# Designed miniproteins, single chains, continued (2): the designs that were tried, part 98

Each design is a single chain, and the fold is of that chain. pLDDT is the mean over its residues in the fold that is shown.

## One batch from the design tools (miniprotein)

Design m7390
Fold by ESMFold2-Fast:
Structure m7390 (fold): chain A 67 residues (1-67)
Amino acid sequence: TVSDEEATRAFDEVDRDGDGLLTPEEAEEVAKRLGLNGEAVRAAVPGVGPDGRLSREELIRLLRVIE
């Protein structure tokens, strides 16, 4: 199981712009760094909100669902 601290660290490493949002491609990279199914995470991102990007909180919730 991925901890919130591990997810936060991976998010911060991938979110180079510091805008607090991930594209589907960046969310896939976070999942891969955490040893999770990056394809499943990438596919889920466009369904999360009207902007098609994922916040840190949304990422943490999504990772809990796909485990």
Scores: mean pLDDT 72

Design m7391
Fold by ESMFold2-Fast:
Structure m7391 (fold): chain A 80 residues (1-80)
Amino acid sequence: MLSPLETNKLILEAIEIAKKNGLSNKAIVLLIESIIHESAGKREEAEEYLEKALKLAKSEEQREVIEEVMEKVKKIVEES
């Protein structure tokens, strides 16, 4: 489980990357929910939110961005 400070840093970085890549506000909210649940060790719930975020992606490039953000989050959680 990540600290609130580490989780907030990951959320802020994800918001910046998502906005730069044109993700909708709804997709960004779902991505944030996925990060929160993964950081709390709730992998099943995190995957549900991730799938919902991926469904809102408008391009393959947006899907890749969402997947790359979550892979980074998962790696950090596993290293904690």
Scores: mean pLDDT 86

Design m7392
Fold by ESMFold2-Fast:
Structure m7392 (fold): chain A 120 residues (1-120)
Amino acid sequence: SEEKAKELIERIKKAVDQMISDYEKGEITKEELVDALVDMIRFALEETRDFPEELIKKVADEIIKIVNEFADKTGLPEEVKNLLIEGIKKAYEAILSGKTMDEIDKILDETRAKLRELLA
């Protein structure tokens, strides 16, 4: 439902704000910050998979906005931001085409591997 989509987006925003706060306090590393963001994206993908197509697209757009704002606030390199956004777009396209969470996990694992190379 639209109400569930709104609740999911607000939950994601709160999680991201906490991640930014923990990073700014020096409680987590940049690598841990990015890993936590990908975990949150996976949670969002799993929660949205059973939504109607229009709501899946709306949630995807909002998550991309959240990731853009997150990257800007934390000073993530443009290449890291672009890899995250490409990964999100591929994963949501997989959901819309009826792919399994196992296939989505492969997309996210490839994204994590590329991110680790850039952050090392």
Scores: mean pLDDT 85

Design m7393
Fold by ESMFold2-Fast:
Structure m7393 (fold): chain A 73 residues (1-73)
Amino acid sequence: SEEELAQRLADEALARARELGAQYLSDLYQAFLDAQRLYQEDPQKGEEAFRKVGREMAGLLHQLGAEIAAEAE
């Protein structure tokens, strides 16, 4: 389902951010954990929060990847 794919993508992005030690993602990381907790209490609001945080995390991960690639050059 769309919810399963969104949650899986978010979990993978979170794991990657943690693995890289990307501290500047910490605010979004906390927001993601809050969304995960909210999803357990109110799935509808949690889904909305997950989508918002997922979009912001994807944008920052894309920017982080570009910075890492630039430094490797």
Scores: mean pLDDT 72

Design m7394
Fold by ESMFold2-Fast:
Structure m7394 (fold): chain A 66 residues (1-66)
Amino acid sequence: IEEDARIVIESARRVAERTKNPQLKAELDRAIEELETALKNGASPEQLVELIARAGAAIKRALDEM
């Protein structure tokens, strides 16, 4: 799950760099920060799954707007 979280962070960073929508970029940056903080603090697998799902949804929204 931690490896999955790191993969999602990397994907979110790439999408955030390419989106021209500042609100979507802010949403992606926030999702990255939340997930990185959770990993640093040793969040439970359940919390990581929820945060991964939220980050994935943000990535999808940004891609749909591109």
Scores: mean pLDDT 77

Design m7395
Fold by ESMFold2-Fast:
Structure m7395 (fold): chain A 97 residues (1-97)
Amino acid sequence: DEELAEELLAEIDRLKKELLEEKDDEKIKELIDELLDIVRRALEEIEDKELRLEIYRKAIDALRAALRNRDLTKETTLYAIAAIVRIIGDEIELELE
């Protein structure tokens, strides 16, 4: 779990940096999809709840970086917000377990 979590956290840091610099709306959506895939992988493969929570928090931080991108269209902004809401929902469900 720890090795996989470290790998996923590093990938989130990379995606956050790319989201801050990317200007193409379609590519920003693709980067958001990659973040959601990382979150899904953490949910499926990481049994340590604290490590999953850390990944969720980092993914939300990366999506917040996307929301600060001045080149975002309204559609992409809503897409990022929807992704944040989904991750928060998953985090709440995990805490209730």
Scores: mean pLDDT 79

Design m7396
Fold by ESMFold2-Fast:
Structure m7396 (fold): chain A 75 residues (1-75)
Amino acid sequence: DKEKLIERLKEILKELLEKENDPEIQQTLEDALKNIERIVENMSEEEVLQIIKDGELIAKNVDEMEKADEEVRNR
């Protein structure tokens, strides 16, 4: 179901945007969110799923870094 994959991809991009502090990368993520339906129009479900997996891995690594910073700050 490509529509569910697009919805999941939008969620990941929003999560990355909320955690990003670089204005240029924030703009790139906002542009990607605005154009996501257009970007994925010619992609297969498998290609969209791969992007979702890559995005989830990036988001997880950011979460792990934030948790490490909080533990150091609370010591």
Scores: mean pLDDT 72

Design m7397
Fold by ESMFold2-Fast:
Structure m7397 (fold): chain A 62 residues (1-62)
Amino acid sequence: SNLKDTISSNFPDSIVDDIYSVITSKTVDDYKKKVDSISKKMNISPGTLSKKIQDVVNKTVY
């Protein structure tokens, strides 16, 4: 759960499972749909959310 711990450090508890679902998406289309849905809940742009998610993934890989 190193990934889930990194998400919890960077995102509100209420969306940790949502962000984990985005990162573990099987297709680019599924990823985009989930990012669009969650960005609306957070009241931020899909591009801003995608950048934050990429930062979390990079911290987990290294």
Scores: mean pLDDT 78

Design m7398
Fold by ESMFold2-Fast:
Structure m7398 (fold): chain A 81 residues (1-81)
Amino acid sequence: SNVIVPKKYYLEVELVAASPEQADAIGRALEEEFGARLVARFPDGRLTVGAVFDSIEEIVEFVEKAQALAEAVRVVALREV
């Protein structure tokens, strides 16, 4: 018997870009590198994306990349899956 279950994490972030076109480019970059999926898209350059991660270290890398690309990043949800 094995009582240790591998943990996965769901992270959802709201991004603010300078334009809707830049929001699309950021969303695509995060999809290519981290497998992030579009949750919501707004005409004012806001974008919400969600992704599943196997470690806290991957979450940190994702948030750092998002912060480098976007004008603002807000964590909407973070939970174990």
Scores: mean pLDDT 84

Design m7399
Fold by ESMFold2-Fast:
Structure m7399 (fold): chain A 78 residues (1-78)
Amino acid sequence: SKKIEEAKERAREETREALRPLGITEVTVEKDPNGNYVIVADARDLSQEQIRAALPILEEGTKKLNEEIEKIKEEEEK
């Protein structure tokens, strides 16, 4: 549990730093209905170009976070 919370916080901060040049400061980590984590950013006032630039960063952050959490769960459950 604590290691998962640390992984979420690290992923949130790293993704926020990567999105800072795009003016995105609000980054959160949410859990989807399937139990996977998703990194979410406030896109309400973003242009189409900013959204296209942000999407790969959010996808990479989400992928890395879920890979780290799966590893933590495997180590703790084995």
Scores: mean pLDDT 80

Design m7400
Fold by ESMFold2-Fast:
Structure m7400 (fold): chain A 83 residues (1-83)
Amino acid sequence: MQELLDEMLATEPFAQARAAAARVQAELAEYAAELGLEADLALAAAYRRAAEELAARAPPSPRLEELAARALELGKEELRRLA
């Protein structure tokens, strides 16, 4: 099953989704630091939220970058609630 998972993650749609998720995670980590939050707790909640949004709409969304931007905004809102 790991072989199948690796293949799915390597496919163009899933690869795009993972890349978008990684960018959102990095931006949320930076934003959490700016808010002075405990990174591990706040980032875990933000990552989960961003991943849920991206997973619901990808792949093969032609608006993956728009969805990533929306996921980032939702994650930032959740981080602001924790701050």
Scores: mean pLDDT 67

Design m7401
Fold by ESMFold2-Fast:
Structure m7401 (fold): chain A 61 residues (1-61)
Amino acid sequence: KKEKEAEREAVLKEIADKLNEIGDKIDKGIKEGRARAEAAGLTGVERREAVLKGIIEALGS
């Protein structure tokens, strides 16, 4: 602890890192869900459910 600006920057970087991890998991879930839906020929609500399931699975992994 020397400068409040340095402390703020460190905290913001840590938050950004954690947000990036969450973002990566969501992106992975979307890709997996979309690929699953496309392979199964799912459309409309079923396609959205497959994408959502992919996101949930990725966030839990």
Scores: mean pLDDT 78

Design m7402
Fold by ESMFold2-Fast:
Structure m7402 (fold): chain A 79 residues (1-79)
Amino acid sequence: MSPLEREGLYYEQEAAFEMMKLGIAKATGEELSEEEIEEIKKKIVEKLKKAIELIDQSENPSPAALADKKAAESTIKLL
């Protein structure tokens, strides 16, 4: 795995943690403000965009990295 792909995976992992934060709040009945939800969504989008950028900069991205890029692009479109 190239350094660029590895960095991309770290950003995807960070985005996943932000998504889990929303999921936990929903599951536990924690009342998040609309502003807090929008802030978390913004962080997810920013991290996923950075991951896509880094994967695109990789000369020979792995099939796993390409699948992760496609998943990230789909997630951004849904947010």
Scores: mean pLDDT 78

Design m7403
Fold by ESMFold2-Fast:
Structure m7403 (fold): chain A 70 residues (1-70)
Amino acid sequence: SRDDVLREFMRRFSKFMDQSETLSNEEIKKLQTEFEKEVQKLRSTLDPSTQKLLDRMLSGFNLVVSSLIS
């Protein structure tokens, strides 16, 4: 469901944030690339409305990561 996708994304985002505290900027970039690949695989299995929601969430994630490594 849409709620399940939201919870799974937020769970993964939280894990990413926890890991980023102990990682170098290069390791954070690698982890971001892996996260984006997993999100794109998930995206391909979803309906268009849920895909749009996931796209907005991924955009927010990328803004946060850019702030961490700038």
Scores: mean pLDDT 84

Design m7404
Fold by ESMFold2-Fast:
Structure m7404 (fold): chain A 90 residues (1-90)
Amino acid sequence: ITATVRAEGSLVEITITGPDAREAALAAKEGLEAKGASVNYLVEGDTAYISASGVTAAEAAEAIKKGLEAMGYTCTVEVDGDEATVTCTK
């Protein structure tokens, strides 16, 4: 499962792709809200789209990592300025 994070202005947009995308989106939402973010999400099949405000791309990536690791995944995070990629495996 992979999450791509991109900051646009005051909003961080996240795309999660994989068979557990719905459960991953819920875990990521809870992790982001624990960081104080306001979160909206939409799930379409194996893809989840999350919009978060009040966090940086790096903070969002860390929250997603913690949420997915709480589900039993092992995650690697790569941050490049306003972009981040979180790659998780079980």
Scores: mean pLDDT 77

Design m7405
Fold by ESMFold2-Fast:
Structure m7405 (fold): chain A 81 residues (1-81)
Amino acid sequence: SYSYVRVFRAVDVNGNGRVSFAEVEAFARSLGFSPAQVAAVVAAVRAQDTNGNGYVSRTEFVNALRALPAAVQQAILSRVS
């Protein structure tokens, strides 16, 4: 969705069109997420990294966020809106 594209832009701090697991972890921590919530977000993103290079595209990132529990998705969207 459009909202998840905004989230991708917030995580893509260096503007290179892809996000690393480190950027995702830093972003989740910046939202005040618990260690368990941070781990869940990173794990969802890692599951989309089909080539194993430590990065995901915008499409893969959006798919990862959509796979998260509704409460976690809402928390992310509320912070980025």
Scores: mean pLDDT 78

Design m7406
Fold by ESMFold2-Fast:
Structure m7406 (fold): chain A 99 residues (1-99)
Amino acid sequence: SAALRAAEEYRALLREAEELKRRGDPRAEELEKKIEEFKKYVLELGRLLGREDVGEEAVRAIEAGDLERAAAALEELEAARKRLAEEHGEELEKLAEKA
């Protein structure tokens, strides 16, 4: 549900930026920057997790308007991120106990 909401919000920002750009509204540039920051975040997260394919799929699905596919990809990245954080947390705790 959270991933679906994130995909819907990103898609809404894409539509709003396109509309503002069509009207020549200077606010379009600020929205385009936020869109690029989100895209960069998703792609970098996918790369960090060894899941570049999933990161790219999430971005493509949002741009195509396939929000269910986008949500599934984002959920997969978030699950992988949480797993990595848990594994690193345990390793850091073990290192602290040995110090």
Scores: mean pLDDT 78

Design m7407
Fold by ESMFold2-Fast:
Structure m7407 (fold): chain A 80 residues (1-80)
Amino acid sequence: KELEEALNSEDIEVQEKEAEKYIEKGKEAFEEGKYEEAREHYLKAAELYKKIAETDPKYRKKALEAEINAGLSLIKLGLK
């Protein structure tokens, strides 16, 4: 839905805005101990940043950070 619309957009601004929303949702879910939900949000943000990075390599760091946070969420899930 919203992710698909952002991925189909040629507007980097729209894609970045949506990725930031997923980072925020992932952070909130992580802080609440909802690690499965946090992981899903971080993975969606990573996908958007990877798409942006195809045109602007500066976003590769943002994509990697989102993937790392998704991985940390998975580790937390395994520890609980």
Scores: mean pLDDT 81

Design m7408
Fold by ESMFold2-Fast:
Structure m7408 (fold): chain A 65 residues (1-65)
Amino acid sequence: MEERGLEGARIKRRYREEEGLDGIAAGERAQEVLGPPSEELKKILQEIAEKLRAIGDEFQAELLG
């Protein structure tokens, strides 16, 4: 029965009203609007992140010994 499923949705809306979905919705909206990154963009970001991490690690090792 759909009525039973609707009760689950009612509980979700109640938590939203209590917690104020405003903050949560902002984060979720950003994810929805941005969508999945393109394969090329993801690869570039991964390479940049990898390089930055390596540089950061090397820099810290040199400073801290």
Scores: mean pLDDT 59

Design m7409
Fold by ESMFold2-Fast:
Structure m7409 (fold): chain A 72 residues (1-72)
Amino acid sequence: SVEERVEEWLANGQVPRLEREELEELIELARAGAPEEELLRRAAELARPDSGMPPEEYREFAEKVQKELEEE
């Protein structure tokens, strides 16, 4: 499922600052048809710049989530 693939991205993608609840929020937004810009903004809010990961990496993550859901 998409959820399991996102779990794999967490294991590989080094997004330790995103908790499971925060990840669920991004998935719900993507399923609700949120545009990439909204997913990016939300991801940046959830994974604050001082978390040790640049916002650009969270943007790529949000884009992957949306792309995966679009393929359903």
Scores: mean pLDDT 60

Design m7410
Fold by ESMFold2-Fast:
Structure m7410 (fold): chain A 114 residues (1-114)
Amino acid sequence: SLEEAREIFEKALERIEQAVADGDYVAAVSILISAITELLRVLAPDMPEEVREEFIKILKEFAQKAMEHADDREALVRIFREFAEKILELVEKYYPEHVDFLKEFLDRAIAVLE
């Protein structure tokens, strides 16, 4: 439900803010990936396997690239912006009704990282 999605959204942002404050960018990236995965599960519970595989591919590419630059905050911000654009493009294609919600989450997450 949207109510459950909003709870996941707000709790994830609080956890990301704490991880960033602690300088733990590995934890921040892990929380981001987990939160997006949970948000997609709640917002699109009947997601076809082929569509799920497209999202997983983007999440894996983000995780790999972010881990390679975990000590570089500026690089992480750029990597996250690229990841956010790719996720939103895929959301707009398959779940346009959720694009504004996920854009708000990703925009607020990037603001915490900056």
Scores: mean pLDDT 86

Design m7411
Fold by ESMFold2-Fast:
Structure m7411 (fold): chain A 84 residues (1-84)
Amino acid sequence: SYLSDLDSPNPGVRARSISLMLQRNDLSDVPQVRQGVLRGLQDPSVSVRRGTLNSIQDGLLNGSPVVQQLLQDPTIRRLIQQLQ
């Protein structure tokens, strides 16, 4: 499952899992995608944090309703600002 992938010791596996979650367009997936995004933006690996930010930006550019909903979260917005 994607949750198991988020606990992977391999940063590439964690980054891929988050990227795939951010490609989902169903608003029912928002709670799970939010969990992955929060973990990705706070990941100890710089590459995972940057990959998560890039996937969020791609989703916003592509008009993802899931990403638009996530960007209403002040915690997510704060973490994004800290990475810029």
Scores: mean pLDDT 85

Design m7412
Fold by ESMFold2-Fast:
Order: C-alpha cells, then structure tokens, then sequence
Structure m7412 (fold): chain A 60 residues (1-60)
C-alpha cells in the first residue's frame, strides 16, 4: 500500500505542475499571482526540511 500511495502522490504532483503550466499559458498573471504559483511549485518540488530552511533564512 505504501508504494502505491507514493506513486499516487507523485502522479498528483505531476498533474498539479501541468495544471499550473497550462494556467500560465491561458491567463494573464499579475506579479502577485505569479509569485503565488512559484511558491506552490517550490513546495511541490522541495522536501519539507528544505522549505523550512528557506523560510527561516528569509526571516533572518
């Protein structure tokens, strides 16, 4: 079951990235919207520890 869950999560991540790419092509994005989408992409591609480290670094 765990292997199947990991495969499902990976597939879902791929679909979200594809959806974001299509959204960028079909919509005029404001700078704020672009920043939000880039942040979502970052969270999908990095480990939890890496994301936390970057947040702490930005606040320091």
Amino acid sequence: MEEKKKEAIEKARQRVLETLENYRKNHKLTPEEQEILDRIRLYLTKSKEEVIAEIKKRRA
Scores: mean pLDDT 70

Design m7413
Fold by ESMFold2-Fast:
Structure m7413 (fold): chain A 96 residues (1-96)
Amino acid sequence: MSDEQLQEALDLARQAMSLPIEEALRVVAETLRRLAEETGSDDLEAMARVVENALKLVQSGTGGSRGIARDTILGASAGMVDEGKGEELREAIERA
């Protein structure tokens, strides 16, 4: 990943984390699931599953979920930027 892509991923993660944690994970999960279905990308499918599982942990009230949510959102943002899907995530966050 380039330095520019890393900065974009960090900015997207920060923007997502301005939302309530559950809403942030939901927006990221829904965006990844839609893009995985549209593109057939195995990497996006794997990322969607990871974020969906993190959302379930947050919804269950699992201790330490905030740290897991933050790291999951950052990882998903980086993966989406690497796949050229950073703009789609940005637009989804702005609509939330």
Scores: mean pLDDT 81

Design m7414
Fold by ESMFold2-Fast:
Structure m7414 (fold): chain A 100 residues (1-100)
Amino acid sequence: MEEERRRREEERNEKFQKELIEQVDKSMEIAKESGRKVAERNPETALNMIEATSETLAWHAKRKSKSKEQGEKVAQHALDLGKRVVEELKKEIEEKKEAE
């Protein structure tokens, strides 16, 4: 009984964490699409925009989370995702430059 209740609470907390991560992923995907359009005129501004977005998402994650540990984990995910998106966008910019 006690273990079942604890498991249910842990499942609820894990579901909420997953929802926060999915919201970060969705927001970053939207930012990446906007970044691609901005990069057509100003690649540096596009990259800075992605970095600023990842930092903003990390800040919101810490504020929205049920615990400090959850907030730090989701915030780290947002920052790691931001770095990955920056690298992917840099690669896309270089490929377009090389293709002319």
Scores: mean pLDDT 82

Design m7415
Fold by ESMFold2-Fast:
Structure m7415 (fold): chain A 82 residues (1-82)
Amino acid sequence: MKVEIRTKVVPAEKAVEEAKAMGEKMKAEGFKAVSTYSVPISETEALAMVVAATAAPQTEEEAEALEKELAPVLEALIEAAK
């Protein structure tokens, strides 16, 4: 399974819209599991984030392992956007 994360710093009011647009584009590219997030960075800016995988996790253990592996990466991306 391949996982790809795309992020973009946008005005807070546009973050949900941008994340959805990026998510739809990734679905069109063949990603099967797509999750969109809007993370506030400041009062005026937010991080639009999409996490996408070419296949869904086949077991609960695989899903938990993936979440544990991605958590520090997501945290680092949020910190870098500040």
Scores: mean pLDDT 77

Design m7416
Fold by ESMFold2-Fast:
Structure m7416 (fold): chain A 88 residues (1-88)
Amino acid sequence: KADEVEKKLLEIISKLPPEKQLEFAETSDLEERKEFLEKLLKEGLITEEEKYLLLKWFEERTTPVENADRDSILEKVYEEYLKRLEEE
C-alpha cells in the first residue's frame, strides 16, 4: 500500500509545474501538506481520492519518511518531469 501511494505521490508531483513541486517540498507538517493538496484539488490537478491517499500516507508516517527521503523523491520527480516535457 505504501509503495503504491509513493508511486501515486511521484506521479502527482511530476505532473505539477515546478512552483507547485517546490511548494510541496517546503511543506514540513501535515497541516501545510493538507493545504497544498486542497489547492491542487481545487485546480483540478488531483482527485479527492489522490488527496486522501497522500494525506493518509503522510499521517501514517508521522515521523520522517522511513523508506525514502521526501526531498530526494521530489528532486527525482522534478527531473523526470522536466525530461518528460523536453522529450524529443
Scores: mean pLDDT 66

Design m7417
Fold by ESMFold2-Fast:
Structure m7417 (fold): chain A 74 residues (1-74)
Amino acid sequence: MVKGYILVLDGVDPERVVELLKEIPGVSNIELSADRRMITFESTLPIEEILKKIEEALGVKAEELAPNVYRLSR
C-alpha cells in the first residue's frame, strides 16, 4: 500500500474530501488533522488516480508538491 498526503487550502471542504475517499475501494486509514488542513490515507491504487477522482467530483484543482503529496485548491 502507498501512503498519500493532501494539503487542503481555503475554499475546499476537507470533510467532503474525507467522505469521497471513504467511497473509493482500496482506500483505508484516512486521517484528518486537528487543524483540518492535512488529510493522510493509504491506497492500493495510484495516488494520482485518487486525486483525479477528487478533482472531478468537487471541481477543485490538485497540484503535486512531491511524490504522493498534493495540494487542493479552488
Scores: mean pLDDT 85

Design m7418
Fold by ESMFold2-Fast:
Structure m7418 (fold): chain A 60 residues (1-60)
Amino acid sequence: SETLEERIKAGDESAWKQLRSDSEDAAEGIGRVLGLDEELTQKLSEALYEIEKAEIEKLK
């Protein structure tokens, strides 16, 4: 069982799509708990993806 980070480091293009999907799922979960509207939930999704992407890229 490889982590998403390990797959990205190995050059698995599908792992970036999975990271996007995971960021969307996390934002939807947080949005439901906090009662965020659809627009704020989407912005949170984008912010989570960019943060995770930047952290993974630093590890290269």
Scores: mean pLDDT 78

Design m7419
Fold by ESMFold2-Fast:
Structure m7419 (fold): chain A 80 residues (1-80)
Amino acid sequence: SEEEYIQKQLEDAEKFFKELLEKARSDPNLTPEQIEEIERIVEEALKKLREAAQNRDFQKMSEILKEALEKINEIYEKAK
């Protein structure tokens, strides 16, 4: 069902961001400040994703994921 699909998307996103944060925290190329910024981006994205999932707004979930990943990528690019 659409509801099951949205729930699966949310669970997959939560697992993905948890793994991303673990990798970021162990990355010697990131400063503590950059790690904190990534943590804030992930926290805000997960909050918004849970709200979008509750409203069954799959388009909004995709937009939130894209925005969060673009912001995180910018931090990694600056870390080089």
Scores: mean pLDDT 86

Design m7420
Fold by ESMFold2-Fast:
Structure m7420 (fold): chain A 72 residues (1-72)
Amino acid sequence: MPQRVLSLLEELGSTEFVRDGLRGRFEGTPEEFAERLRRWVEEHQMSQEEQDTVLRSLEDAVRQRLEERARE
């Protein structure tokens, strides 16, 4: 994974909304989280490949966490 993508993932992981998503505390659907995340990466002027990599990594992680919470 490119160093730039790793740095951006660390920055995203430090934001409250991503932390809430990863902890299953995001107040919304996985689709709503994905939309919020897309807006954030667009604001950071990322290349299409960087956007796709970041979005897929975080969307999958948050989706799994929200699915785990739904099973409880």
Scores: mean pLDDT 68

Design m7421
Fold by ESMFold2-Fast:
Structure m7421 (fold): chain A 100 residues (1-100)
Amino acid sequence: SKREELLRRQKRLGVLGVLSRVLGNEEAAEAAELVLKYERALVAGKELSEEEKKKLEEARKIVKEAEAWLKEMPEEELRELFRKLGLDEESIEEVLEVIR
């Protein structure tokens, strides 16, 4: 459903933000957090200013590049990173489903 697609995107942005920050990519982490914030505002029926729309477009470009990089990362390296962050195997499978 459209609601499930929106929730999946929100979860994906959250995961991308956390992973980017852990890996030292602060620009991608901040971009993911900003996209999540503004897209949630739009879903809630809030209007964005022209300045906020520009920031959202710029952040979406950074997020697209970070998502491409994340897809290129070997699954085994992602699993090891998530285990080091204290996730159990069930949580790791759920996160991998979201970011694939």
Scores: mean pLDDT 83

Design m7422
Fold by ESMFold2-Fast:
Structure m7422 (fold): chain A 79 residues (1-79)
Amino acid sequence: SEELLKKTEELAKALSELGEDGKKFAEKIRELVKELLEGTEEEAKKALDELVSMASIAGENLGLEEIAEELIKAAEEYL
């Protein structure tokens, strides 16, 4: 989904601006979105659960609530 990829890059960019740990977090978010889009049905469902968990952590703990919520919505709407 174009919207899912757009929201992924918005969150990944914001995370990357927080330094080295943020860049690693962004890479994991991108990996999970790739698994959601390209994986098996089982892998995609697991990737969605992990993506929602990680995005929620970014929102709650890193002040990225709005961007994280938009990514979660796009990912849930994709499945």
Scores: mean pLDDT 84

Design m7423
Fold by ESMFold2-Fast:
Structure m7423 (fold): chain A 59 residues (1-59)
Amino acid sequence: SASEKEKRALAEQLVKAAPSLLSDPNVPEEESRRLALEALLKMSPSDLRALYQALFGPP
């Protein structure tokens, strides 16, 4: 659905734009990125948008 596509795009942007989400030095970057993406994709679309706005401001 459009909501799922928006959610995936937003989650991918968060992972790319917020390196702090990937900052566990004991986990390989590629695996850390996957785990962060999976965690973000488990959030509701509204919670994910709220997180984006908190980190980067309103669109």
Scores: mean pLDDT 70

Design m7424
Fold by ESMFold2-Fast:
Structure m7424 (fold): chain A 72 residues (1-72)
Amino acid sequence: MDAADAGKLGAEAAAKAKKAGGSGAAVTTIMGSRDLGSEKGERGGAEAAARTPVEADGVEGAKQAAIMSEKA
């Protein structure tokens, strides 16, 4: 199973949590604002990503970008 599949499931879980009143986006925004705002967030971003499941969603985002590039 690829990390991209896990990212897809994570994105859907976040959408469901948001719909149910729990905001995964808010958690990600807080972490991003505090730490992931750095360039690559190598040190801070790694720790913030460990606290958020968004790292798997990042892989899915990269996969979608590759698909868009292939379609172009």
Scores: mean pLDDT 47

